Designed miniproteins, single chains, continued (5). Designs and how they scored, part 95

Each design is a single chain, and the fold is of that chain. pLDDT is the mean over its residues in the fold that is shown.

## One batch from the design tools (miniprotein)

Design m19525
Fold by ESMFold2-Fast:
Structure m19525 (fold): chain A 65 residues (1-65)
Amino acid sequence: MLSATELVQKAIDAVRAGDSESAKKYAEEAYKQGASDEELQGVLDTARLYGNEEAAEFVEELIKK
């Protein structure tokens, strides 16, 4: 089983690869496993840096919950 921290890292890797679908999947799984807002912010910041607006919007909504 992947930890929340490992899922956050996979979401970041997917963002960097331009894979929005995998990025959203891993970010949601990380959130469900108790990833902190700070860890999810790292995914959001990476998505914004790479211009992945779809992943950025999705992660921003997760943080607001």
Scores: mean pLDDT 84

Design m19526
Fold by ESMFold2-Fast:
Structure m19526 (fold): chain A 58 residues (1-58)
Amino acid sequence: RVRALLERARAALDAGDIATARRYLAEATGMPLAEVEKLSEEELRTMITVALTALADR
């Protein structure tokens, strides 16, 4: 579930759909959407990458 949400967030970000990427990241991490909306595109990309890496490392 969480991995699928993070993969969708990355795909949305790569497609330039920042709003969709923010929603999926918020859902995957449990962060309030308002906090995720404060992140820049670069910060979003970094956080998605870190979260996916952390999930893989279990």
Scores: mean pLDDT 78

Design m19527
Fold by ESMFold2-Fast:
Structure m19527 (fold): chain A 82 residues (1-82)
Amino acid sequence: MDELLEELKAAVESGDTERARQLLDEIFERAKKLVEEGKIDEALDLMHRAVRTLREAGASPEVLAYADQKYLEILKLAEEKK
């Protein structure tokens, strides 16, 4: 997962909003799989790390809002798995 987070940081720092969204979608799918496997803490940690990477890299409000939506979706899936 470090590769995806490094790519996410690079996409944000270069202003590639489309690439950042694509990488967030990939991270989101991995987090969903972790929830399905019962690894809820790992899924939430991954999403927290992604959002933190975006904020530290200076992501646009658009990219941050997109990441927040994906994070909330993972939270809902984790609650339903409960």
Scores: mean pLDDT 82

Design m19528
Fold by ESMFold2-Fast:
Structure m19528 (fold): chain A 66 residues (1-66)
Amino acid sequence: ASAREYTARGLELLTQGRYEEAVEEFRRALELDPRHEEAAKALALALSQLGRVDEAQAVGARMRAL
């Protein structure tokens, strides 16, 4: 699967409120393409919904460093 496919799966899971599963799909997208901005933004949103704010902030910091 491609980074785009994993991102699409994650977004579908987000719409269903399945935040932990969405995080897994977005992380897979970023493993394939570390600069995939859509996946990184969606990952930060999913982590924030789970209350994992420090991890969400770390995603933003990593994208700024790229």
Scores: mean pLDDT 84

Design m19529
Fold by ESMFold2-Fast:
Structure m19529 (fold): chain A 68 residues (1-68)
Amino acid sequence: MEELERRSEELAREQQRRIEEEGFTPEIAEEALRRMSELAEEGHAAGYRVAIVPVPGTLAVRLELRPR
């Protein structure tokens, strides 16, 4: 669980950094959503309930993992 949450937070930080440097573009949004969806699938496969949630104060998203 902690590993998937950490990877999700790293992806969210990278997405926000790119938005701050390049602006919010469809390409950045699509890439971030794709990578986050891949992590969500890993979480589902591991038996967690997974949601993609906004990171407060940013335009980025992260995973929220809950035990079943």
Scores: mean pLDDT 76

Design m19530
Fold by ESMFold2-Fast:
Structure m19530 (fold): chain A 71 residues (1-71)
Amino acid sequence: GLSPAEQAVVDAAKELAKAVELALKDPENALKIVTEAGKKLVDTSTPEMKPKIQGLVEQVIRALEEKLAAA
């Protein structure tokens, strides 16, 4: 089974994936949607997990920026 720390990363990844899905339905506000969702995930994470969740959020935002620029 997953440790609590591993479960927290999986849960954060699922919430970010949902935010990206919503962002793709509203391209003009896409970066705001994902940035706001990411901030909530970082703010609600444990101190030990904050750097890992922050890194995941930054990576997802960069991938979304590249995808929007290509569209």
Scores: mean pLDDT 81

Design m19531
Fold by ESMFold2-Fast:
Structure m19531 (fold): chain A 56 residues (1-56)
Amino acid sequence: MTPEEVAEKVRQLLLDRGYPEEVAEHAANAARVMKTAGLDPETAIEAALRLGDILA
């Protein structure tokens, strides 16, 4: 899974849950950065979803 695929998955998950677009975009960008830094896709997604909860 590419960093962009991880970011898109996080964005869609948060939007599906009713989070604002701004929150979804920030969390998606965090997931992309984490995956690029070498985190596995699952860890990056979980951490980014938690960030979305904090930002909301």
Scores: mean pLDDT 82

Design m19532
Fold by ESMFold2-Fast:
Structure m19532 (fold): chain A 86 residues (1-86)
Amino acid sequence: SIEDIKNDTINLIKKIYEKVKPFLTPEEQAVLDEVYNDIINKIKNNEPITDEEAERYLAKLKDPKAQQFVRSVIELIKEEQKKIES
């Protein structure tokens, strides 16, 4: 179901987030926490993440590991959205 795909996507994002978070400074963790919560809330509310919003997230992050997290998550969301539309 669409709801199952959403829940699977959220769970996978959370798993990736928890793997990246320990390698970041406390300051970068706080910024990534804000970005992470915004992304999860958009998925829960069926709101799209625009390219402008993705660039805004990347601009806030300084650590390449945190930036790679955002890029990976955006690609994951696009792939999962394609499954829903099929």
Scores: mean pLDDT 82

Design m19534
Fold by ESMFold2-Fast:
Structure m19534 (fold): chain A 75 residues (1-75)
Amino acid sequence: SLPTPRDVQPSPLSLQQLQQRFSSLQDQVDDISRRRTNRAKNGQPIVYTDDERDIVRQHVDAQSQLSLQRQQQQS
């Protein structure tokens, strides 16, 4: 099943809380990258699994929220 795009809304969370959330998701994305590298070394397909795509999507959403917050800080 295809992941549904999430609406990126201004978060009531502080910039610091958003950074912590993003850092947690970044660690998960780094783990996915390591697993994909291991699959490539073993001659296995490097395409994302459904679970990996969900994590990457959450990371992108968090990055978008963080970028929006940073843009507001620069204004």
Scores: mean pLDDT 74

Design m19535
Fold by ESMFold2-Fast:
Parts: sequence; C-alpha cells; structure tokens
Structure m19535 (fold): chain A 119 residues (1-119)
Amino acid sequence: MVTLTESGGGTFKEGGSVTLSIKYTGDVSKVLSFSWWAQAPSGTETFLASINRSGKTSYAPRVAGRFTISYDRSRQTSYLNMSNLKVEDTATYYGVAVVIENNLPVLVEGAGTKVTVLA
C-alpha cells in the first residue's frame, strides 16, 4: 500500500513563500497522479494542484500563478511551492494519490501538514 507523509507546515507571514512536501512510500509504480488538497479551518476541502506520471500539471483557478506543483521521482516526493501567501491560505495541506489496487483506482490520503499565515 502507498503511504503519504506531508511536511513543511508552520507559521508564515503574508506575502512570504513556503515549499511543502509529500513523501510517497511503498509501490509508487501504481500511482497514477499526485495531488495536493487543502482543508480550511471551516472544514471545507479544496483541490489545489495535481501532476500525473507524464508530468502534466493541473491547478485550481484560485492558486494558478501562485502555487507550483512538482514531483521528484528519485526522491519519491511531490512539492508544492506556495508564493505570495495570503491569510486565506491558512489550512491543513494534504496529499491525495490515485493508486491502482486490485485493478481498481482508489484514493489514498495523507494526514496533512498545517500552514498558518499571519497578516
């Protein structure tokens, strides 16, 4: 089974930048896509960005141009580079992987890493 471990959260200033990471362990050859999601303090979950095995990226409109996703195959790590941080970016950031298990796609989620942005 694939396991996701997020890191890089903390407390940051508005206008700053941070890079979050997800370490993927297990059989990553079965992972079809690597994505980042955020859960706001309200509990609302929002898609942010994805990258597939071919390197094709997709971004939610709210973060397009501010956030960049990448995947380092040698490190088995996805990165989310977050620039021009806003107070509204305060959330728990977590990975969602689409993994093939028993010939069916399943979603595997990480526990997340918390980002707090102060004015």
Scores: mean pLDDT 87

Design m19536
Fold by ESMFold2-Fast:
Structure m19536 (fold): chain A 74 residues (1-74)
Amino acid sequence: SRAEQLRQQGEQRRQQGDLAGAAFLYVQAGQHALENGDTDTAIRYFDEAARLAREAGADELADFAQSQRDKLRS
């Protein structure tokens, strides 16, 4: 699926040390998982995006990913 492709691209960026790029790709993966009705997968991807973005100092991206996760857990 597109969500899986984006997650794989995010993992490649993570391996290259591009944590901010990895976080952005995980956000996109979460959005595509949500479009497919896979809420649990979307939550996991947004959780990972938030963690990676926070590690990168990309606080706005981290806050966005956390907000998306929290809405889905409600």
Scores: mean pLDDT 89

Design m19537
Fold by ESMFold2-Fast:
Structure m19537 (fold): chain A 89 residues (1-89)
Amino acid sequence: MEELEEGVREFFDQVEESLGISKEELAKKILSLPDNIDEAIKELENSPDEVLQILAEILRNVKEEAGEEFAKKLLEAIKKVAEEILKEK
């Protein structure tokens, strides 16, 4: 779990550094996603944000390779990190 959350934090940091998108702004968008994995992927794919589209592809690939329950767990970890980022100012 801790390893998954650390990887997600590194993703947020890399996105902010590479694409200039605020971690706080990205976190707010992620927290607005539905808890259902298929609905979350659909909303991410329909986003004009390239980062959210990449995240949709990652979640879809994880669902295909590791199964729906693991993809759901990854989405939960991403949302948890997003909540922590918003609490950090």
Scores: mean pLDDT 77

Design m19538
Fold by ESMFold2-Fast:
Structure m19538 (fold): chain A 73 residues (1-73)
Amino acid sequence: KAEELEKEGEEAFKEGRLDEALEKYKQAAQLYAAEGDLAGVARSLENIGRVYEAQGRLESAEIARRQAARLLA
């Protein structure tokens, strides 16, 4: 389920549906967190950062990337 949401987010991102991509990646992060999959949460946060960057939300993108980096450290 979490992987499927991540895939849906990636498809939305490729099609320029940035708000939909953001919501799918947030849902994926929540499910990965519930499963204790920290790598999945970090990957979802990195993808959220990419969406924010594409939207011009550079500070939000940086915050998401820092959160992802902390989980992988």
Scores: mean pLDDT 86

Design m19539
Fold by ESMFold2-Fast:
Structure m19539 (fold): chain A 58 residues (1-58)
Amino acid sequence: SELRKELGSLKSLDEKVKFLEEKGLITEELLEKIKAGGKYTDEVNEELAERIKELEKK
C-alpha cells in the first residue's frame, strides 16, 4: 500500500501525524495531544495503528 509506504518513509512523528491528518484519518484531539507532549502516547500509537490497519485492508 502506497499510503503505508509513504508513512513509513517519513522522518518525524510530526510528519506522520500531519500526513494522516491531511488524509482525514486522525482527529484534532489526537493532534493536540501530540502538540502538547511532542511525542507518542499509547493512545496516539493505538489510534494510528488502527487507522493504518484499515487503510491496508482491501
Scores: mean pLDDT 62

Design m19541
Fold by ESMFold2-Fast:
Formats: structure tokens, C-alpha cells, sequence
Structure m19541 (fold): chain A 60 residues (1-60)
């Protein structure tokens, strides 16, 4: 799952990556990622995905 999220981030599919990450992070983080994934600014979406990946890695 994490590797797939990283692939989506590299491909520029921030919405897809955030949606995938929302399934494996705590509910409050998942809600934040969902909101950020719908943001019109691509940089904001990218940062949200990067944060999600960092949270998953830190929790592992």
C-alpha cells in the first residue's frame, strides 16, 4: 500500500495517493487527506500525500 501511494505521488496522481493513504491512517488524518486531495492547488495535494506517507512511516 505505501509503495503504491509513493508510485501515485511520483506520477502526479495526488488524489489517488491520498485516497489510498486514507484507508491506512487514523480517521482524523484520513479526513484531512480527503479535504486536501480535493484542493484545487496541485502543490497542496502533493504536500498532503507526502505528509500521509510520513505519518504511515513514523507509525510503522
Amino acid sequence: LLARAEELLAAGDYAGAARLLSQIVPADVAALLREAAEHPDAEARRRAVEMGIQIVRAAA
Scores: mean pLDDT 74

Design m19542
Fold by ESMFold2-Fast:
Structure m19542 (fold): chain A 55 residues (1-55)
Amino acid sequence: GSAEEAERLAREAALEAGLDEETARKSGQGAKQMVEAGAFSAEQAAEMVRLSALS
């Protein structure tokens, strides 16, 4: 579902930004929670994680 997609996309985005596996996993969980709360789409949650990691 969208929440599982957000988890995977956010994890990959964090890894691409140079974060370690543990941080990427936590980022994925955060993105999943954002989608489950109805705040963001899967793609928006993943992009938010990517931008946060680069700042």
Scores: mean pLDDT 77

Design m19543
Fold by ESMFold2-Fast:
Structure m19543 (fold): chain A 78 residues (1-78)
Amino acid sequence: SSEREEVVEAQRQLAASPQVSWDELRELMARQVRVFLKSLGQEEKGEEFAERILAARTDEELAEIERELLAYVEELKA
């Protein structure tokens, strides 16, 4: 549970940064997702999620990707 909370908090902090543009935010999120999922042995899934983040055009699309990422991580813990 604490690991999931850390991921959600890190995403909130990145989104709130006034120095990060939309493109920079997506690139940072994509890199973090790749690193995180690789640490769980899920490098291929990390690349899939990263590509979807980089293709996202709206906050709603990013929120949907984050929802799917969190669901995937929960399945890995089961």
Scores: mean pLDDT 76

Design m19544
Fold by ESMFold2-Fast:
Structure m19544 (fold): chain A 97 residues (1-97)
Amino acid sequence: DPERERRLQLIEEEAKRNNLSPEEIELMRRLLDLDPDSDEAHRLAAELTLLLRREKLHASDKELEIQERLIAVNEKYGPENKELRKKLGEEIVKKLK
């Protein structure tokens, strides 16, 4: 797939330019092979967000705790419960901020 190979090359170039960790690169590569609407893709995207916040944005322990709780809500409730996920996510952010 020439489009997939092009995206892999862009990830390698981004990794070299921004000093991405091997774990960040691996998550980005996995996301290329997944359906963007799948629970697995949402989980990996959330893990990548946590790594980027921790390593590149110097996220606080509180910000990381918020993200971890949001991931747990998304894992517990499937995409069919999107409204419930949103309400629980908003409550988590409000309680921890």
Scores: mean pLDDT 69

Design m19545
Fold by ESMFold2-Fast:
Structure m19545 (fold): chain A 85 residues (1-85)
Amino acid sequence: VELSERLQLLYDILSLLRERGEASAAELAERLGLSQSTVSRYLRELERGGLVARDRATGRYSLTPAGEELLRNFEAALALERAQQ
């Protein structure tokens, strides 16, 4: 099952933050092949939602416990969808 473009992008951002521990908007943009402005906008939305945290000294983002829980829920939902096919 394919995710919507927005949901796929959110999943990709959260997954990369889990893998790396922390990343800047520029690093995520380079890794995802997106503009830094697009990634920065999504990171601000995720920060408002409490799913990522920004270090003010470095400007780098990290996954919160809530973000990790959402990512696990995404993986569980995808597994459930596969089981229903």
Scores: mean pLDDT 78

Design m19546
Fold by ESMFold2-Fast:
Structure m19546 (fold): chain A 86 residues (1-86)
Amino acid sequence: SLKEELEKKLKEIEELLKKAMEAYAAGDYEKALELAEKAKEKFEETKPLIAEYLLSQGYAEEEVEAALKRGEEMFEALLAKLREAA
Protein backbone atom coordinates (compact mmCIF):
# COMPACT_ATOMS: atom_id res chain seq x y z
CA SER A 1 0.00 0.00 0.00
CA LEU A 2 1.00 3.66 -0.39
CA LYS A 3 1.03 4.01 3.42
CA GLU A 4 3.37 1.02 3.93
CA GLU A 5 5.77 2.15 1.16
CA LEU A 6 5.81 5.72 2.54
CA GLU A 7 6.36 4.49 6.14
CA LYS A 8 9.34 2.39 4.96
CA LYS A 9 10.96 5.35 3.15
CA LEU A 10 10.27 7.77 6.04
CA LYS A 11 11.92 5.26 8.42
CA GLU A 12 15.03 5.25 6.17
CA ILE A 13 15.17 9.07 6.38
CA GLU A 14 14.64 8.92 10.19
CA GLU A 15 17.51 6.40 10.54
CA LEU A 16 19.87 8.66 8.54
CA LEU A 17 18.92 11.68 10.69
CA LYS A 18 19.41 9.62 13.89
CA LYS A 19 22.91 8.61 12.70
CA ALA A 20 23.63 12.28 11.86
CA MET A 21 22.62 13.30 15.41
CA GLU A 22 24.83 10.54 16.88
CA ALA A 23 27.80 11.75 14.78
CA TYR A 24 27.14 15.37 15.88
CA ALA A 25 27.03 14.30 19.56
CA ALA A 26 30.39 12.52 19.04
CA GLY A 27 31.91 15.75 17.62
CA ASP A 28 32.14 14.34 14.07
CA TYR A 29 30.53 17.34 12.34
CA GLU A 30 31.74 16.30 8.85
CA LYS A 31 30.07 12.87 9.17
CA ALA A 32 26.92 14.49 10.62
CA LEU A 33 26.75 16.76 7.54
CA GLU A 34 27.28 13.83 5.11
CA LEU A 35 24.48 11.81 6.78
CA ALA A 36 22.10 14.81 6.82
CA GLU A 37 22.83 15.40 3.10
CA LYS A 38 21.95 11.73 2.40
CA ALA A 39 18.72 12.19 4.39
CA LYS A 40 17.84 15.25 2.25
CA GLU A 41 18.56 13.29 -0.97
CA LYS A 42 16.29 10.46 0.27
CA PHE A 43 13.59 13.06 1.12
CA GLU A 44 13.81 14.50 -2.44
CA GLU A 45 13.42 10.95 -3.86
CA THR A 46 10.42 10.36 -1.53
CA LYS A 47 8.58 13.65 -2.31
CA PRO A 48 6.45 12.15 -5.18
CA LEU A 49 5.27 9.35 -2.85
CA ILE A 50 4.49 11.85 -0.04
CA ALA A 51 2.49 13.94 -2.55
CA GLU A 52 0.60 10.86 -3.84
CA TYR A 53 -0.24 9.74 -0.30
CA LEU A 54 -1.46 13.19 0.87
CA LEU A 55 -3.59 13.63 -2.27
CA SER A 56 -5.08 10.14 -1.64
CA GLN A 57 -6.03 11.33 1.90
CA GLY A 58 -7.99 14.29 0.42
CA TYR A 59 -5.49 17.13 0.84
CA ALA A 60 -5.63 19.87 -1.80
CA GLU A 61 -2.75 20.17 -4.29
CA GLU A 62 -1.76 23.57 -2.83
CA GLU A 63 -1.63 22.12 0.73
CA VAL A 64 0.59 19.26 -0.48
CA GLU A 65 2.95 21.72 -2.24
CA ALA A 66 3.16 23.83 0.97
CA ALA A 67 3.94 20.74 3.12
CA LEU A 68 6.72 19.60 0.76
CA LYS A 69 8.21 23.13 0.63
CA ARG A 70 8.24 23.23 4.46
CA GLY A 71 10.13 19.91 4.47
CA GLU A 72 12.68 21.31 2.00
CA GLU A 73 13.15 24.48 4.10
CA MET A 74 13.65 22.37 7.25
CA PHE A 75 16.45 20.34 5.57
CA GLU A 76 18.07 23.51 4.14
CA ALA A 77 18.12 25.08 7.64
CA LEU A 78 19.61 21.90 9.18
CA LEU A 79 22.31 21.62 6.49
CA ALA A 80 23.23 25.33 6.85
CA LYS A 81 23.77 24.86 10.62
CA LEU A 82 25.81 21.68 10.12
CA ARG A 83 27.99 23.33 7.43
CA GLU A 84 28.71 26.19 9.87
CA ALA A 85 29.82 23.60 12.52
CA ALA A 86 31.95 21.53 10.10
Scores: mean pLDDT 87

Design m19547
Fold by ESMFold2-Fast:
Structure m19547 (fold): chain A 71 residues (1-71)
Amino acid sequence: VPTAEEVRREGEEALARAEEVAAEHGLSTEELLARTAEHLEGLARKAEEAGLTEVAEALREQAERFRAAAA
């Protein structure tokens, strides 16, 4: 299970590489960021249900950052 610290680090790395990854997959950066935010929100809900409150909080934080970047 990833730690809250790992979730934040991976989120930062993914955000920094979002433009490259989107281009590689034939997506706009906006589309990739929006899809990633939705996915992270789903993971946060599951983590919270599993009692992983710190991980859920980190996932929601990353989802919000990705949504803001997609706008």
Scores: mean pLDDT 80

Design m19548
Fold by ESMFold2-Fast:
Structure m19548 (fold): chain A 61 residues (1-61)
Amino acid sequence: AEEAYKNGDYETAAKIYAEKAREALSQGNRDEAALNIQKAVKAYIDAGKYDEGLKLAREVA
């Protein structure tokens, strides 16, 4: 995830962080989920994919 972000592949980084967030939610780890959601949304914004970022934020609310 961080490597993809550093390489400018923001969409791939966002997808990896989103998957980590969903995994953390399934384990009851809300703090880890929140951290990964923030990283995923930021990566979607940096990729110019605002709709995808909004969908993710709504999915985990």
Scores: mean pLDDT 76

Design m19549
Fold by ESMFold2-Fast:
Structure m19549 (fold): chain A 85 residues (1-85)
Amino acid sequence: MLAEVSVKGLSKEEAERLAKLARELGAKNIEILPDGSLFATGDLTLEQAIRLAEAARELGAKALVLVGNKLIEAEPGEPIEIREL
């Protein structure tokens, strides 16, 4: 399924590590900004998208992943929330 990923709150080094995981999970277009913000698109399953959001949360980042008709929201200290659009 087409997925769009947005992650904020990482250092550049943490963003590069998360980008490697995103690529392994099926992301194709990955952009890392100087502030550590990460944006990616690609074909991910729901399970792969949840895993990526969880990895970002574990690094202390906020993640939004849109996959198909589902939005996955991850924030440090909060449970991962999945919403249907």
Scores: mean pLDDT 82

Design m19550
Fold by ESMFold2-Fast:
Structure m19550 (fold): chain A 84 residues (1-84)
Amino acid sequence: EEELRQAAMDAATAAGHPELAKLVIALYEAGRELGNDEIVELAKRAMQALAAGNVDEASRLVSEAIARATPEEQELIGRRFAEL
């Protein structure tokens, strides 16, 4: 998991989108803490897409995860993002 997170951060930074990688990591952490398996799965797919250099796919998956998030989940995602 740390290896995938680091690969996603490195790839997104190289592509000029470090904020996108942080948002994906925040989604993953918030989803795990709240037990939302759907958001966790979308975040993992987004990390894999970033690590593979597929920024557009990662952005799409992030948008989908946020649209499915409850207000409580959105607040936690924002808090985790600010900590990164």
Scores: mean pLDDT 79

Design m19551
Fold by ESMFold2-Fast:
Structure m19551 (fold): chain A 105 residues (1-105)
Amino acid sequence: LKKELSQLASRGTAHAILAVAAELEGDRDAAHEHLLDYADITDQASKLYEQLGATEIAEIERQISELTRQRVEAERAGDREKVAELQKQISELNSRLSQLAKEWK
């Protein structure tokens, strides 16, 4: 389980970085594909954390996955206000996740 989580974390980070790079290059389609891959990886991590009994971490990962998908939909719809709101929620959840991950041995 820990090895699987480490592999998912590495893949997730790669897709998140590639999404930002694609966005900066103006490749919106590639950026959206990488964000959706990141969301799928985050959902997989949520299920593994649930198996480990890390229920709060699992729930936060699931929420980040769902909000990331909603962000892609909002960006495709051109809803800039909703994108900003979703980005803020995702950032707050990532901050909480980082704190919980440090406390979890």
Scores: mean pLDDT 81

Design m19552
Fold by ESMFold2-Fast:
Structure m19552 (fold): chain A 75 residues (1-75)
Amino acid sequence: MPAVTPEIAEQMEERARGLAEKLKEAGLEEEARELEELARRAAEAAREGAPEEEVLRILAEGSKVAERAGEKVRA
């Protein structure tokens, strides 16, 4: 069983949208857009039947964007 199913990827996309809205309110519009785009790509890749490694790589990029945004909010 792949670690990321299309259903899980869709839930992650929904959560990413919520986080992106918070980032936009904090003035981090660029990071919000990157996060939304990466979440959308992950969901699309999972739906397309892409290998688990590809989907996880996209999600890892999203995690890095979220960490960078968190640093900017605290700075």
Scores: mean pLDDT 74

Design m19553
Fold by ESMFold2-Fast:
Structure m19553 (fold): chain A 70 residues (1-70)
Amino acid sequence: SKKIEEAKKEYKELKERVKKLLEEALEELRKEADDGEKGKKELEIAEEQAESFMAMVESIEKITLENIKK
């Protein structure tokens, strides 16, 4: 289906854009992170949140593609 192919392309572009923004944000946090335990924990939480956000985008993509097939 052409609609499925178009949706896959849009989600690929969205994921690449989101990944770039998250990588840039995490890189800035790493530069500003205190070498202390608190700074390391804050970075760890930010990395987990970034991973969770990407997982959410992939979940939405899956649901969208399943709905197009119906």
Scores: mean pLDDT 78

Design m19554
Fold by ESMFold2-Fast:
Structure m19554 (fold): chain A 76 residues (1-76)
Amino acid sequence: MKEEAEKHLREALQNLSKAAEALANGDFDTAIEYARKALEHAKRAVELDPDSEEARRLYQQAENFLAQVEARKAAA
């Protein structure tokens, strides 16, 4: 279970990194797509290991990042 949570945590980090790169390039649609994938993986990591501070922090970061990108796209 924890090993599966760690895989989701790694996937969330990788997708957040890709989302940040897309945002830096002004590609809001790609940034939103990767941010949503990151949020989904982070949520699963928290569900599998709710005691993981790293997973909870990553979930919050992914949620905030997605909201920020969506807000910027709406303002464009």
Scores: mean pLDDT 84

Design m19555
Fold by ESMFold2-Fast:
Formats: C-alpha cells, sequence, structure tokens
Structure m19555 (fold): chain A 77 residues (1-77)
C-alpha cells in the first residue's frame, strides 16, 4: 500500500540520515520540500483540469509523503 511504502521510506530515510552530515540532511530536506510543492501544484492543476479523483489523490499523497519525509529529515539534522 502507499501508506506502507511511506513507512518504509521514512525508515530508510532515518538509516540514510545517520550516515550523512547535518548539512547533507538539510539539503535533502530542502529538495523534498520543493518536491512536495511541485506535487501539490500538479494535484491542483489536475483537479482544475477535471482529472480523475484517483489521479488527484495519488498526487496529493505523493506531496504529503515528500513533506513528511522532509519533516523527518529536518528533525534529524
Amino acid sequence: SAAEEEREALEEARRAAATMSPEEVRRAAEYLEGLAEAYERRAEEARAAGAPEEEVERLRFAAEAARRLAELLRELA
């Protein structure tokens, strides 16, 4: 499931962050924050264009996952 994939991604991020410098972790968080904003924009554009609800939800889920990952990395930095 997407939720399980998110959980696995968060666990992997914790392991990866342990091997990185605080500066590298912060840069990774910044990248993911930008990715989340891009997915949110795409979701709104898809919704406005009348895309299927499933497509809009998928994009919103991707944005939320990226944001949660960024938040985790910010906490670990």
Scores: mean pLDDT 84

Design m19556
Fold by ESMFold2-Fast:
Structure m19556 (fold): chain A 69 residues (1-69)
Amino acid sequence: SEEARKLLVKGAVYYLQGKYDEAIKYFEKAIEIDPNYPEAYRALGNAYRKKGKVDEAEKWFKKAEEIRK
């Protein structure tokens, strides 16, 4: 959806600024609006990896792969 895409873009802006907690918040909102949005799950995984939360990151990357079928 357009709303989910706008939230993903806002999250990406925070991610590029190194504001990973803020980025995660917006990626989670994008997933709430569109739960079949693999780009949002992958973005969430990348943000958790930047925070050193490797196990959490892997969960979200796996979810993105499951949706891509």
Scores: mean pLDDT 87

Design m19557
Fold by ESMFold2-Fast:
Structure m19557 (fold): chain A 74 residues (1-74)
Amino acid sequence: LEYAKRGQLKFNEKDYEGAIEDYTEAIRLKPDFAKAYYNRGNAYEELKRYEEAIKDYSEAIRLDPSFALAYEKR
């Protein structure tokens, strides 16, 4: 939980690699944490790591289908 909030702060600071590390730890602690997958995907996208971003978005949608609506509004 705290790792996900720290990841969001790092993302806002444009520390995308640090954000990925914190979201990865949040996912390790709670593997069904759809929002952490979604946010890690956003960080991968900012680093132009599109394959990893797509994988994380797909996993977020699989865990919580409501993320599909948020993703499609992009």
Scores: mean pLDDT 81

Design m19558
Fold by ESMFold2-Fast:
Structure m19558 (fold): chain A 89 residues (1-89)
Amino acid sequence: MEEEIKELIEKGKEASEKGDEESAKKYVEEALKLELKKLGLSEEIIEKVLKNLRQFNEEDAKEVIEELKRLRPEYSEELEEALKEIEAE
C-alpha cells in the first residue's frame, strides 16, 4: 500500500508537469483513496473527499475533517485550522 501510494503520487506529479491534468487528477484521486482507506475512513467519506476535489462542497469538506479528527486525534490542531479556514470562506 505505501509503495503503491508513492508511485501514484509520483505519476500524478509527472502528468501535471507535462500538462496532462486529466491523468494527474486521476493518479492523485487514486493515491488519496488508498491513503484514506489506510486511515480507516468509510467508503462514503472517501467518496465525499473525491467529490470535493471535483466540485468544492463546504459541508462535505467539514464532514471529512471531523472524521479525520476522530480517527487521528494527533492531527487535531491542523484539522481544526483547516475547519476554521473553510468556515471563514
Scores: mean pLDDT 68

Design m19559
Fold by ESMFold2-Fast:
Structure m19559 (fold): chain A 67 residues (1-67)
Amino acid sequence: VEAVINRIKSKKTNSEDKQRLWEELFQLMKDLGIKLSPATITNIARNYNNKDILQMISDLVETKTSP
């Protein structure tokens, strides 16, 4: 998980590469099961101290979380 987040953090990455990283992250979440809650994701991103990670993860969490 941390490795994938680190790659997403890289702003130099192309949009297409970011899309693939998101897919891998989503797959990892499914593989791990429902162990990653929105709060946990925020904690991990906070630990890295990166706003980009927070924004990108937030987008994924919003789509994953039911209204």
Scores: mean pLDDT 55

Design m19560
Fold by ESMFold2-Fast:
Parts: sequence; structure tokens; C-alpha cells
Structure m19560 (fold): chain A 63 residues (1-63)
Amino acid sequence: SPVTKEQREEMIELAKKEGLTEEQAKEVVKMAEEAMRQRGGPFDFEEFKTMVRLAAQDVLDRA
């Protein structure tokens, strides 16, 4: 994976800070990482952050 452990942990903490549970945060980060992997091409951390934030917001909007 092009995502480092530190980057993944940072995104989990970001999602938790937005109001997600630890389990929800881990799930949205995993989904975003998989989407980046499926898309291919060069890894962009800012795009990854945007995907995580959008996924977290979707979870909160559906609650």
C-alpha cells in the first residue's frame, strides 16, 4: 500500500475528532485506502485526506 502506517493512524484520529467512533473511523480510512488502490496512479495524500473527510461526513449525515 502507498499509505504509510503513520498516515493511516493520522486519518483515523482525524475521523474520530470529527465525531466518528474508533470502529467507524477505521472503516472509512480502510475504504478510502482501497479506493485509492483501485484507482491506481500516483498516491496523493491530500486527495486521500479529502476522501476520508467526505466518507466521515457521509457517515455523520446518515446518523
Scores: mean pLDDT 78

